# Designs tried in a protein design run: designed miniproteins, single chains, continued (2). Part 29

Each design is a single chain, and the fold is of that chain. pLDDT is the mean over its residues in the fold that is shown.

## One batch from the design tools (miniprotein)

Design m4989
Fold by ESMFold2-Fast:
Structure m4989 (fold): chain A 68 residues (1-68)
Amino acid sequence: MEEEKKQLVEEFKEQAKKLMEELNVPPEYWEQALETLEGLAEKMLKESKSVEELKEKLDEALESSRAA
């Protein structure tokens, strides 16, 4: 389960990079944005009781970023 959760976090980071590239976020903000998203993903990992819950929280974070 922990290994599976780590995979979800890594996939989230990859999806976040793709999203920033798609939205043409300036390169100077990439490091700050990734650091913020990584911190959120780690917090969600610790707070989530299941793989499904973690996946849902990460998906919500990506959607919120896209909608903002």
Scores: mean pLDDT 74

Design m4990
Fold by ESMFold2-Fast:
Structure m4990 (fold): chain A 91 residues (1-91)
Amino acid sequence: EEIRKEFQKLMDEIVEATRAGDEERVRELARKFIELALKHYKPTPEQKPAVIEAAAAGLEIYLESHVTDPEARERGLAVIREVREEKIAEL
């Protein structure tokens, strides 16, 4: 229950940072979101890439649903995808 609220808060904050054009904040929050997913789900080493991909995909869908400005949306999506790649490379 607490974890669902924590994920929701991070998703909402990422949407607001994206609308504001704050790419650095989007990057920080996206990293926190993926790290939270890894800490909560405690995947095996083999499962970690799938959890990272699923977390990033969830953020992308949420952003596409809530950010109406195409330019801000594109920038936010690009940052989320970069964070996904960074987190997979860190494994």
Scores: mean pLDDT 85

Design m4991
Fold by ESMFold2-Fast:
Structure m4991 (fold): chain A 88 residues (1-88)
Amino acid sequence: DESVKIIKEQVERAVENGSPVKLTEAEMEEMEERIKKFIEKLREKQQLEAAKRVEEALELAREYRREGRREEATILLEHLMLVIDDIE
C-alpha cells in the first residue's frame, strides 16, 4: 500500500541521516503490545482505515526486528507511539 511505502521510505531515510539509539528487545516487545491494544481501540471506534495503517506499520516494524534492523525498528516503533499519544 502507498502509505506503508511512504513510512518505509521515511524510516530508511531517517536511519541514513541519523544515529538513533536502539531500543532493547524488551522495550520493543512492550511497544508492540501497546500498539496492538491501540489497534483494537481504533477498531472499537470504527476507525478501520487507521487501524489497518497502524497494523501494517507494526508488521513492518516486526519485519525490521526479524531482519536485525533494530535502528529502523526503533524509529518506526517510536513513530507509532507518537501517533498513539496524538490521538489519545
Scores: mean pLDDT 76

Design m4992
Fold by ESMFold2-Fast:
Structure m4992 (fold): chain A 69 residues (1-69)
Amino acid sequence: MEIREIVEETKERLRELGEKYNMPTVAQMAIEQVELIGESAEKQGIPPDQVRKRFEELIKRVEESAEYR
């Protein structure tokens, strides 16, 4: 699986979380971070599994932000 596919999937998940918790700014910042991490990982040849793990942690932080307001 290509890093690009993981990036697009993660961006969509973050957009949905932003809508669900009414956190458009936090979701947008996270989406921008995913784009940058994905681009960097593709250039450095980082394994897709490690990229996915980083993105899952980012999603968790967005969800945590919803709980802390």
Scores: mean pLDDT 79

Design m4993
Fold by ESMFold2-Fast:
Structure m4993 (fold): chain A 110 residues (1-110)
Amino acid sequence: SKLEVLYEAFEKIKKILGELAEKFEELNNEEGLKLLKEMYEKVLELFDKAVDALEKNDIEGAIKYLEEAKKVIEDTMEKLEELNPELKEFVEKAKKEITKIIEEAIEKIK
């Protein structure tokens, strides 16, 4: 179902963000962890809104919320890369993987 696409996408995103958070924790980077947590909470809210839209058969609304989630990821990850050059490789990889997951979810629910 289209709902399963969103649940599976979010589970994958949560795993990637958890692995990235472990890298920031290893460096005792409290500011980076705070930004990751705030991003996670915003992305979770947007996925919940996308799920609600799909339950109402509002596919366009669901896509809009997923595109907003992608933008939150891109904007926050870019800031994390700038503030934490030592973790840039891990942040860039997570950003690329998460944006691809969101793009694939959008394509599957069309």
Scores: mean pLDDT 90

Design m4994
Fold by ESMFold2-Fast:
Structure m4994 (fold): chain A 69 residues (1-69)
Amino acid sequence: SIREITREAARRAIPLLLANEPEKAAEVFREAGEKHPEYREVFEQLAEWWKKEENQKHFLEVAELKPVP
């Protein structure tokens, strides 16, 4: 359940990160938390995590969406 919700949110958020719109990407996770109140705290943490530039770079490297240094 939470894995599927997180995967769907990430699928929507990744293109926004690549378009240099990290605040919109974070909002995708915040909205997921609003639709699933039982996971609100987790998705609020994910939204804050995705707003940090260092975390965005790390995620893209792990996902191999940009060259690993």
Scores: mean pLDDT 71

Design m4995
Fold by ESMFold2-Fast:
Structure m4995 (fold): chain A 57 residues (1-57)
Amino acid sequence: VEEARERAAEEARERARARGVEDFDISTGVYKGHVVAVAYRREPGRVTVLARAEVPV
């Protein structure tokens, strides 16, 4: 559901910003009754995960 996605994305953004990172992307998905949001950076040949958050749906 949209509200859970936005909450998870916001938590992931806050966690990435707390690490001093400003340039990143957010991806969201639903897994086992939770919305999972991942803050990540795409680099040539790899993806670096900066933060993760889960919200129940």
Scores: mean pLDDT 75

Design m4996
Fold by ESMFold2-Fast:
Structure m4996 (fold): chain A 74 residues (1-74)
Amino acid sequence: SHMERLAREAVERLKKAAEEGIDKLKETMQDIATLPPEVRRAAAEALRELAKKSKDPEIQYVLELGAATLESLV
């Protein structure tokens, strides 16, 4: 479905942004915040999984905060 495609694309964008650094990650999260609730939920779950894998406390914090923010908008 269109929503499943958007969710998959959002998750892939977040994974790529996490590799590029905190500023790109924040920018990508802001873009995703404007998308439908279904996409934001998928993105929030992906951010939590990325946080579990992160060894950088600053990146982990940004990922967890981003996930909570996207979830709060539903």
Scores: mean pLDDT 79

Design m4997
Fold by ESMFold2-Fast:
Structure m4997 (fold): chain A 68 residues (1-68)
Amino acid sequence: SLVDRFRERAEKLLERAKELGIPDEQLETIRLVMDEALRAAEAGLLTPQQVDDILAGVERMIEEAKAA
């Protein structure tokens, strides 16, 4: 399902962020963004494209946090 695919990809992104040494405060922000998106997906409010866009946004957040 869309929700299951989102959950799997979100878990991998969070694991990657932890491996990169992103500070806990920034990791918490990323977790909150993903949790909100997951809830919206579970409620049927997101399309597959919107899920991909959100995950791409989180990936950019991780890159920016690592660069800072």
Scores: mean pLDDT 80

Design m4998
Fold by ESMFold2-Fast:
Structure m4998 (fold): chain A 94 residues (1-94)
Amino acid sequence: SMEEIEELKQIIVGEFEWMLRTTPEEELVANAEKYLEAVIKLMEERKVPKEEQIELLEDIKAAAERLAAEHPERRAALDKVVEMIEKKIEEIRK
């Protein structure tokens, strides 16, 4: 249902934001890549519409950008995470 999709999106964004805040910088990019791959696979298996998948990735991207601004010490790793998310959004748009 639409309500279930919205709830799932909120949980995923919260989990991703927590991971971005708590993962050591050295592991952050690799962990974010694995998490994004798992999330995309889950959305595809659940038949989530492409528009909803893109909205979720845009929300995750916004969280990463906000955290990069708030935590300059993590900015280099978080900027790489933003680039990975942007590439995944472009892949889904096609």
Scores: mean pLDDT 84

Design m4999
Fold by ESMFold2-Fast:
Structure m4999 (fold): chain A 92 residues (1-92)
Amino acid sequence: SAMEEAFEELLEELKKKLIEEGVPEEVAEELVERARELFKEDPSMTFDELVLEASLQVLEKYGRKYAEQIIKALRKLGLNLAAKKLEEELKK
């Protein structure tokens, strides 16, 4: 569908920006796949909300190792909700 095609284009842009900011390709791919799975479960979520949840799951798995690079990539993409909530999580 056109909505699925648009979503896949956003995921490809997200993956490229994560890699540009220094996130390893395997971690960027995992974050994108988690966002794709979340969209299939609840297609009413915004892209920012999907990326937030996917990023929190990646943060739980890998700890803080790539957190700053992820936040920087998200801010450059205008995903300000996800970036802000991840910054708040890192302060705990």
Scores: mean pLDDT 86

Design m5000
Fold by ESMFold2-Fast:
Structure m5000 (fold): chain A 84 residues (1-84)
Amino acid sequence: LSIDQQLLISLQVALSATDGLERHLSPEETRQLLRQFMKLAMESESPEEFVDGVKKLLKEKVPEYAEEYAAMLDETLADAIRAT
């Protein structure tokens, strides 16, 4: 994948992850988490590595939802790769 395609896939995954969390986190907490996701996307060498990093952050910040979000992130990654 090109760098642009990898970044687009990572962005789609990040947006999907934050969408559900907005219901459980304050706007400030959601913004901070999104900033962490963006930094992780820039540092990751692949969309798969980015998803693994996001899963780790979710387990640390919102462990009660980590399992549910892990499945959703895997599906979102597969869909984003197929769409690109």
Scores: mean pLDDT 72

Design m5001
Fold by ESMFold2-Fast:
Structure m5001 (fold): chain A 102 residues (1-102)
Amino acid sequence: MKGATLYAITELTPIQADPEGIEAAKKLIELGARHAKEARDKNPFISETVAVVIGYGTPEQYAELAEAALAAAKKYGLDSFRVYRGEALGAERTEEPEISLK
């Protein structure tokens, strides 16, 4: 039976090159991935889980948060993740790199 796909979406506000802000963002990404796994474990109709991160930072912040998203997705056994870069004030730049974890 083809089940539902669960998207665990973490949208990040623009952050400075501030270690505390980046660390808080990484914790939110991990929390999202953990909740996606728990939802899948409790709901037999969820056949696929995808972690989605929308970042509004610098290229370096984006890369660090993308690596954190990949690590969290692997840790909690999510099927894939997608990372998007957005800009403040609705100027969205979507790269949509889908990374398969299999």
Scores: mean pLDDT 64

Design m5002
Fold by ESMFold2-Fast:
Structure m5002 (fold): chain A 60 residues (1-60)
Amino acid sequence: SLEELQKELHERFPEADIRVSEVDGEIVLSGTVPSQEQKDEAIEIASKYGPVANGLRVTG
């Protein structure tokens, strides 16, 4: 579920500010992560739940 994904991302990336939403059956990730690696990992995790649109920004 969307809530399970949001919880998983917050637990795995506690310093990131990741928000999860759904648009037209697609999982939309938005907010910020401290590195490119964490952005890529967040997308990979979300892809297990469904199709993903990436809106994450790297801030560190």
Scores: mean pLDDT 82

Design m5003
Fold by ESMFold2-Fast:
Structure m5003 (fold): chain A 95 residues (1-95)
Amino acid sequence: MDTLRRRASRLHRRGVRLYEQGRYGEAARYFRRSTRLYTRAVGPHDRRVSHTQRRLGDSYRQLGRYDEAIDSYTRSVDSFPGDLYSRRMIDDLRS
């Protein structure tokens, strides 16, 4: 489990760096891979899964892929109901 957590964390950080470079499609791929590994390591109801799903939503939003962004933000809220940022993004994108 520690190996999966460490690999997920590394993929998440790479995704953040790609996002900062404006490489949103590549960032989304890394966040998807990170989410899968975190879910396997710590389960679906964990803040780390939520944070990575939120980053995935941000990446899809930057690409204009709004349905996929809403899905990712919804999954972030499902993983951590205290994710007020993702709740607001869902409301803004549906309005």
Scores: mean pLDDT 88

Design m5004
Fold by ESMFold2-Fast:
Structure m5004 (fold): chain A 84 residues (1-84)
Amino acid sequence: DKAELEALKARARELAATELAALLATYGPKVPAELQAELDALVAAVRAALDAFLASKSLAEFEERRRALVAAAQALGAFLVSNS
């Protein structure tokens, strides 16, 4: 039912937030101080894309927002690989 779906989305959001926080605790200090603002912007983009994805109400929104989330996550990953 819709309530169960919303509960699953809430759990997914919490898990993703926990994983992102752990990633930042491990790799954030390894990023140079002059690049911390760029890291913060990439993290904010991933969080915004995840929230939008989890709020999708149609298959079209799901596909569009999934692509945006993947792109944001790939950008963050590439940044961390290059700068930590």
Scores: mean pLDDT 80

Design m5005
Fold by ESMFold2-Fast:
Structure m5005 (fold): chain A 85 residues (1-85)
Amino acid sequence: AVVTMELETEDEEAADEFARAIAEQVAQSDLVKEVTMTDTRITIVLEGDKEKAIQTARDIVEEAVKKTGREPKRVSIKESPAKLP
């Protein structure tokens, strides 16, 4: 399964802090395939077992919050098609 996590922050400075914390976590996970940042939005694509991918996404967010001391404005986790068209 492919799971996409989208995280929205209050401003670009908070997004930069989250992106750095997330980068440290993705280095420890084989499930993370892609990380993209646009202004105040961070998108993480995970591929693997659906339940494990969702759990990994949650763990990444919690660790990033713990490391930065910042709260995301919005977090969305959803299952995506295995391949893009």
Scores: mean pLDDT 77

Design m5006
Fold by ESMFold2-Fast:
Structure m5006 (fold): chain A 68 residues (1-68)
Amino acid sequence: SPEVERIIEEAIEQMKELNARKSSLSDEEAHKKEMEILNTTHRRLAALLSAEELGRRLVELFKRIGAE
């Protein structure tokens, strides 16, 4: 759905912005922000998707984040 794609794209963009600012943050602050992005994204997707679809979309998201 368009909403799911938007959530995934927003998460990728937020991770890119975090990575760009990583040198200006402590390791602890960077980790906290990363977990906040991932937890918020998971919660938003879980509200819209079945458990099977959620798992599939999270795998896709992690692959795209890992390529950044």
Scores: mean pLDDT 82

Design m5007
Fold by ESMFold2-Fast:
Structure m5007 (fold): chain A 110 residues (1-110)
Amino acid sequence: MEEAKNRIKASIDLTISNIESAILGVEKGTLSMEEAKKNIEKTVNTMIDIIKEIARENNDQKTLELTEETEKKLKELLEKLKNAKTKEEFIKVVEEIKKLLEEFKKKVES
């Protein structure tokens, strides 16, 4: 249980770090906003797949259900991210994604 929770938290932390790197790339002009959106979508989807696999391997139905609920909310935010036309809109949606990931991490710890 503790080892599985630590792996899940590490996956969430890595995803937040990848999102921060994408933001930095856009701010420095080394990454387009469209490439940053693709990178964020990929890292979020990869995280969800990894956490679902960890939950299944550990027969952790509660974490699986929590992950599926979080996935639904993340998909709605990723759609908003895709539709963001300005850097201001992009940053606002990305901050909402980060907040949802921090809340997900706290719920996994509970």
Scores: mean pLDDT 87

Design m5008
Fold by ESMFold2-Fast:
Structure m5008 (fold): chain A 84 residues (1-84)
Amino acid sequence: SIAALYEAFNERAQAPYEAQDWATVMRELSRLFRELGMDKAADYLDANADDVKSREQLEAVLKEVEGYVREDMAKRAEAAGIAF
C-alpha cells in the first residue's frame, strides 16, 4: 500500500532528510521502490538523484514519483477487482 511505502521511506530516509542530504534520500527511496518491483519509480529517482540540491526540488521529484506509484497501485487494484 501507499501508506506502507511512506512508513518505509520515513524509517530509511528521515535522518538524511533532516540533515538535508538529498542525494542519500534519493538513493534510499530508489532502493525501496526497486525492492518493491516499482522499477519505473526507482529509475526516475536514479535519473534525478545528482540534480536534487534543495527541498523544493526533492518535493517536485517525490510528487512525480507518488503519481507513478498511485497509478501503478490503481491498475493493480483494478485488475484484482479491489477499489483503492
Scores: mean pLDDT 74

Design m5009
Fold by ESMFold2-Fast:
Structure m5009 (fold): chain A 104 residues (1-104)
Amino acid sequence: MSREELREIVDEVTARLQELEKELLAKKASGEVILLVATMHMLVLGNIIFLLTQAPEDEIVARMIRNLDKMIALLQEIKALEPSLAEKVDALEALLQEHRARLS
């Protein structure tokens, strides 16, 4: 997988995460839920920084896999705390799992 393809994955995940965040804010989700979303944004930022450092592709892929696994776990926590958005959380989780499978 190329760096350009890895960047496309990061950009798509970022866009979908921003959509989920807007919905959570509209529903006045708890500060705990918003902190979980902020944690996922930090994981995405870590992937962007790593893409900029000219690190080897295999190292970038390994980090992206670890961060996707962490984000999937955080989405499960969000779904437990805000079940009214379960469908949107499940859709984002499915996207993360598809990208995870492509990177494996």
Scores: mean pLDDT 84

Design m5010
Fold by ESMFold2-Fast:
Order: structure tokens, then C-alpha cells, then sequence
Structure m5010 (fold): chain A 75 residues (1-75)
């Protein structure tokens, strides 16, 4: 299985879990649709699987959070 051949480092897993938690908390606070939250999470998972560092994962998470907040305020 392709999924079973993919291994993330402990640091990447921790960065992803922190990012996912923060995105969900942001979604709850700003009333962001679940579809947008899921899309942001899936994007971060893809970046981690492509070899993004923990720092890159956190940076992209912050960019996505800022974008989601801005979009919530525009609609």
C-alpha cells in the first residue's frame, strides 16, 4: 500500500498535530465552514508527505489560518 510506505518524523507529526488543532480552534472561533478547515488540513498533510520541515509546516499553517480569518471577515 502506498500509504503504508509513507513515514513522517516525530517532529513532523507533532507539527501537524499542533497545526490541525490550531486550524480547528480558529474555525470554531471564526465560524469557518468545515469544508475549508478540511481543505487546509489536507494541504498541510500533503506538504508534510512531500518532505516539508516542521518549521515549514508551522509557517504554512499560520499562512492558512491568516487566510481563513481574512476570508471569514469578507463574507
Amino acid sequence: SRISSIELTDEQREALLEAVKEIIETGEKYGIPASKIVASIMRLVALALEGASPEEIRRHAQEDIEKLKKEANEK
Scores: mean pLDDT 77

Design m5011
Fold by ESMFold2-Fast:
Structure m5011 (fold): chain A 72 residues (1-72)
Amino acid sequence: SLEDLERALKYGAWYVLSHDLPRKEEIMELLKEAGRALREKNYEEARRLLDQAAELLESEGHHEAAAYLRKA
């Protein structure tokens, strides 16, 4: 849902800002693009970009954060 996408975006942004992540800039760029897609009401693209951000988080061992983004 839209609410789940907005929640996932807010969580992802907070998580990246609150943690020292090796791929912080890449993840932030994906979240920024997901936010743009959401504003344009391109929900499928927003989910795709959130899933890519989740994949990067998961690759760095942040499995719970990745799962939270994927629930959108």
Scores: mean pLDDT 85

Design m5012
Fold by ESMFold2-Fast:
Structure m5012 (fold): chain A 92 residues (1-92)
Amino acid sequence: MEKEKVIEEVKKKVKKLGDDTLAALKALNMSQDDIDTAKRIIDNLIKNIPSLIDFWIERGFSIEEAGKLALDIAESFLNMILSIAKLIAKRK
């Protein structure tokens, strides 16, 4: 697989996961400031995907493996944000 194609595919998947996360935060009645902060964090995560993929390739992973690792890291991070938001929503 071409590196550029994997980067674009991972970016698309992370953007979709990010959009789903933002929608879930809105459903939890999180403040607009919190949603705007989450959006900024997600946008920064997407910008860093090429660097993450390059980092793993430099450590001997294939392009496909590096893409999978970058996606798994992003998904785990977004799931953690959502879990924290759910905990906050339950308290206040």
Scores: mean pLDDT 83

Design m5013
Fold by ESMFold2-Fast:
Structure m5013 (fold): chain A 94 residues (1-94)
Amino acid sequence: SLETKILMRVIALESNVEIALRRPHLKEQEIASAKALADDLIDTVSQYDPQMADQLRGLFDQLMQAIDNNDDNTAMQLSQQIRQLVMDFVKHVS
């Protein structure tokens, strides 16, 4: 289902971010995967809720900046906010 696809994508995104923060040798690879997952997720959300897609993109851009600044605490908080926003989106398409 669409809901299952969206949930699997956000769980994978969260996992990629966590691994990137914990394993420096995998950071570039995991962040590249996270960006691809975020683009697919945001594109999917934009077809149903453009305003929520814009909010999700803003949070993801902030997440990337936090990672680039080595602000792990802010990155983890933003990752959790992205997950919550996606969970809220799934409720709207059910």
Scores: mean pLDDT 86

Design m5014
Fold by ESMFold2-Fast:
Structure m5014 (fold): chain A 58 residues (1-58)
Amino acid sequence: MFSSKDKTVDTPVEGALIFYEEYEESRKVNEYTGVSHLNFLSARELLSQYDPELLKKL
């Protein structure tokens, strides 16, 4: 569902946080796209399973 082109991931949570960080930056500059949104949704899904409290703060 998503691709890692610039980042490598050791754990699902690390990958989710990286995608969330990219999504936030893109959102701030109004550059986020449907692909970025897909990555964001996947990251939220992972965070929901591993740390729902962190997800609420992101």
Scores: mean pLDDT 57

Design m5015
Fold by ESMFold2-Fast:
Structure m5015 (fold): chain A 63 residues (1-63)
Amino acid sequence: MEARVAVQAVAATRDIKNPEEFIEKVVELLEKAGHPELAERVRQAKSKEDVLQLVRDLYEKEL
């Protein structure tokens, strides 16, 4: 389930305050988890809020 992996990646990086570092770390975790397409979508985000919205939308679509 992509939403579960994305939520875990965001949770693991929530203490990173710099949005660029946050995005890079989330991308790294998603690529390691075998979700390179989702990692690419996260890499295109402009802010931490954009990443959180992407993850929320993914989670809500799986419910």
Scores: mean pLDDT 77

Design m5016
Fold by ESMFold2-Fast:
Structure m5016 (fold): chain A 79 residues (1-79)
Amino acid sequence: SIMEEIERELEELFAEARALIAAGVPVDEVMRWMQERLLELISKAESQGLDPREITLLSMRALAEMTELALEARQRERA
């Protein structure tokens, strides 16, 4: 389904973000880059006809993943 394809793109995007953080890119720069990519992905999902409920679920998943990414980065600084 189109939702499954968009979710796969989201997973790839977060894998790239984690790789950038692991390579030493500042978390704030990665988070800004992620926000721009996520806005593009949401716009693409809307243009492909996902309903508002599906867009909401996608946005919530993205927010949860961004939160986890920020927490992981903080834990890495403390280690």
Scores: mean pLDDT 81

Design m5017
Fold by ESMFold2-Fast:
Structure m5017 (fold): chain A 90 residues (1-90)
Amino acid sequence: SLIEELEELTKKFIEAIKNKDYEKAYEYFEKLDEVLGKIVDKLSVEQQKKVKELWIEMIDLLEEYLDTDPEKAIKGIEEYMKKIIEVIES
């Protein structure tokens, strides 16, 4: 399923960050964005808006903390992706 693909890509994204493999992290981030886009096209307008808000908030957190506090960035990815999946399944 697309949700299982989203969860797997999230794990790979986090692992790449832990390994400081930012080239692979960027690749997995682009794949996450692509898969999320496919899911969002099937959602209600209200779910689409909420997913977009959460995705933007996650990007802002990554821009602030990825270099300075990667553990906080990773925790943020886990929390935001969990919230995004909860919206998708609602």
Scores: mean pLDDT 88

Design m5018
Fold by ESMFold2-Fast:
Structure m5018 (fold): chain A 75 residues (1-75)
Amino acid sequence: SMMEELKKKLEEMRKELEERLSKETDPVVRALLQGAIDVIDSALEYAKTEEELQKELDNVETLREYARKKEEEAK
């Protein structure tokens, strides 16, 4: 189902974010990565529809992009 596919994608993104967080030293980037993980955890626990899961996935992508931008600014 689309619901299961979206949940699996969020779980895969969570694993990638945890790996990035384990290697990151910048406190601002760490906070953004943790924020993205927290959004995923909330979505997996509380989202009831495919639309809600898609919205939270879009929020996670926004946080990931902002973290990347902040990593570039820190160089």
Scores: mean pLDDT 83

Design m5019
Fold by ESMFold2-Fast:
Structure m5019 (fold): chain A 60 residues (1-60)
Amino acid sequence: GREKGERLAEEHRRAIEEAGGRVLSVEVEVDEERKEITVTVRYESDGERGEDVVTLPAEE
């Protein structure tokens, strides 16, 4: 469920901060139809903005 996406979002946020980047926004979306969780992290590192999108199975 959603908890899996929230945990991944937290890990991604920590990894970016550890690398010296700054997290601008984090979004967790659950797609009930596809049984998928999508985590979108927008960040800034070395003066450049990036976006990381990860899709996981909601169950497994």
Scores: mean pLDDT 76

Design m5020
Fold by ESMFold2-Fast:
Structure m5020 (fold): chain A 100 residues (1-100)
Amino acid sequence: SERNQALAIFYASAAKTLAEQAKKLLEAGDIEKAIEYAKLALEYLEKAYELSTDEKVKEYLRKAAEHVKEAIKAAEAGDIEEAIRHLEEAIEYVEKAIKE
């Protein structure tokens, strides 16, 4: 599954970029667009999880996805600082998954 591993890294990297952009949008006050980017990041994390065959990578991707879900919930509730904190934790877990 060398092809599946490469695709998992691709989707994880794309999810990280989308989560970083969602954070920047929250900091700029564009909450609706930030939620859209975070939802797309979640979709790509789920794709990366399905393609990954490494249990440690899967665990990091699962934790990243949980933090993105919490960030979306916080942003929808108007808790922008909490949403940013969860996106930062998600980005850190994606970085750990990619470095594996």
Scores: mean pLDDT 91

Design m5021
Fold by ESMFold2-Fast:
Structure m5021 (fold): chain A 59 residues (1-59)
Amino acid sequence: MATLSTEEVARELRVSRSTVSRAVRRLRARGVPVLRRGRTTLIPVEHLEAVRATVEELL
């Protein structure tokens, strides 16, 4: 499974890491699977569109 870090997603969407983290937290509450590697949150590429949509809802 291909994954992106919170930092990589933030760079791709041109938003802050905090915004991506908030979006990921909302998606996790909705049952969307995200991975944790130590201190880094890894987002499956297949869920990038869901993250983008949630970020747009936030800002």
Scores: mean pLDDT 77

Design m5022
Fold by ESMFold2-Fast:
Structure m5022 (fold): chain A 84 residues (1-84)
Amino acid sequence: EVEEIRKKLIELAKEIVRKEVSEEDAKKIEEQLERGVIVEPGDPKKVIVRIDSSLSKEQQEKLKEAVEKAAKELGMEAEFEVLD
């Protein structure tokens, strides 16, 4: 259940990113989404995204925008953790 919702959020965020950024930037953001997304149970469900320093500041912002849009569409809360 949680893993299915996680996969839906990641796929939706990937679709948003692919429309907004270059193919090269989209690939890096997609790799981060596959590694860094955690969905917690609750009502509303919460998505936590861990962002590491492998992404540029611009790529981080595009990732955050895409996740926020995807989470809103799925009725979820979004939270971001920038790692260093």
Scores: mean pLDDT 79

Design m5023
Fold by ESMFold2-Fast:
Structure m5023 (fold): chain A 59 residues (1-59)
Amino acid sequence: ALSREERRELLLEGSSLSLEFMSLKIEIKVNPSLNTPEVQQEMDELIAREQELEAQLRA
């Protein structure tokens, strides 16, 4: 079981990751030339970390 403090920290980290992901997505939409394999890898890493946080919150 997670404490209230631990849960809050995970939620804040998740919020930060979501904002970074959305920022990259919008930039790619405005300038498709930024849609490189390196940027896709960065986005995949953000998604993977968010999934780890979600799993911890559900445990």
Scores: mean pLDDT 83

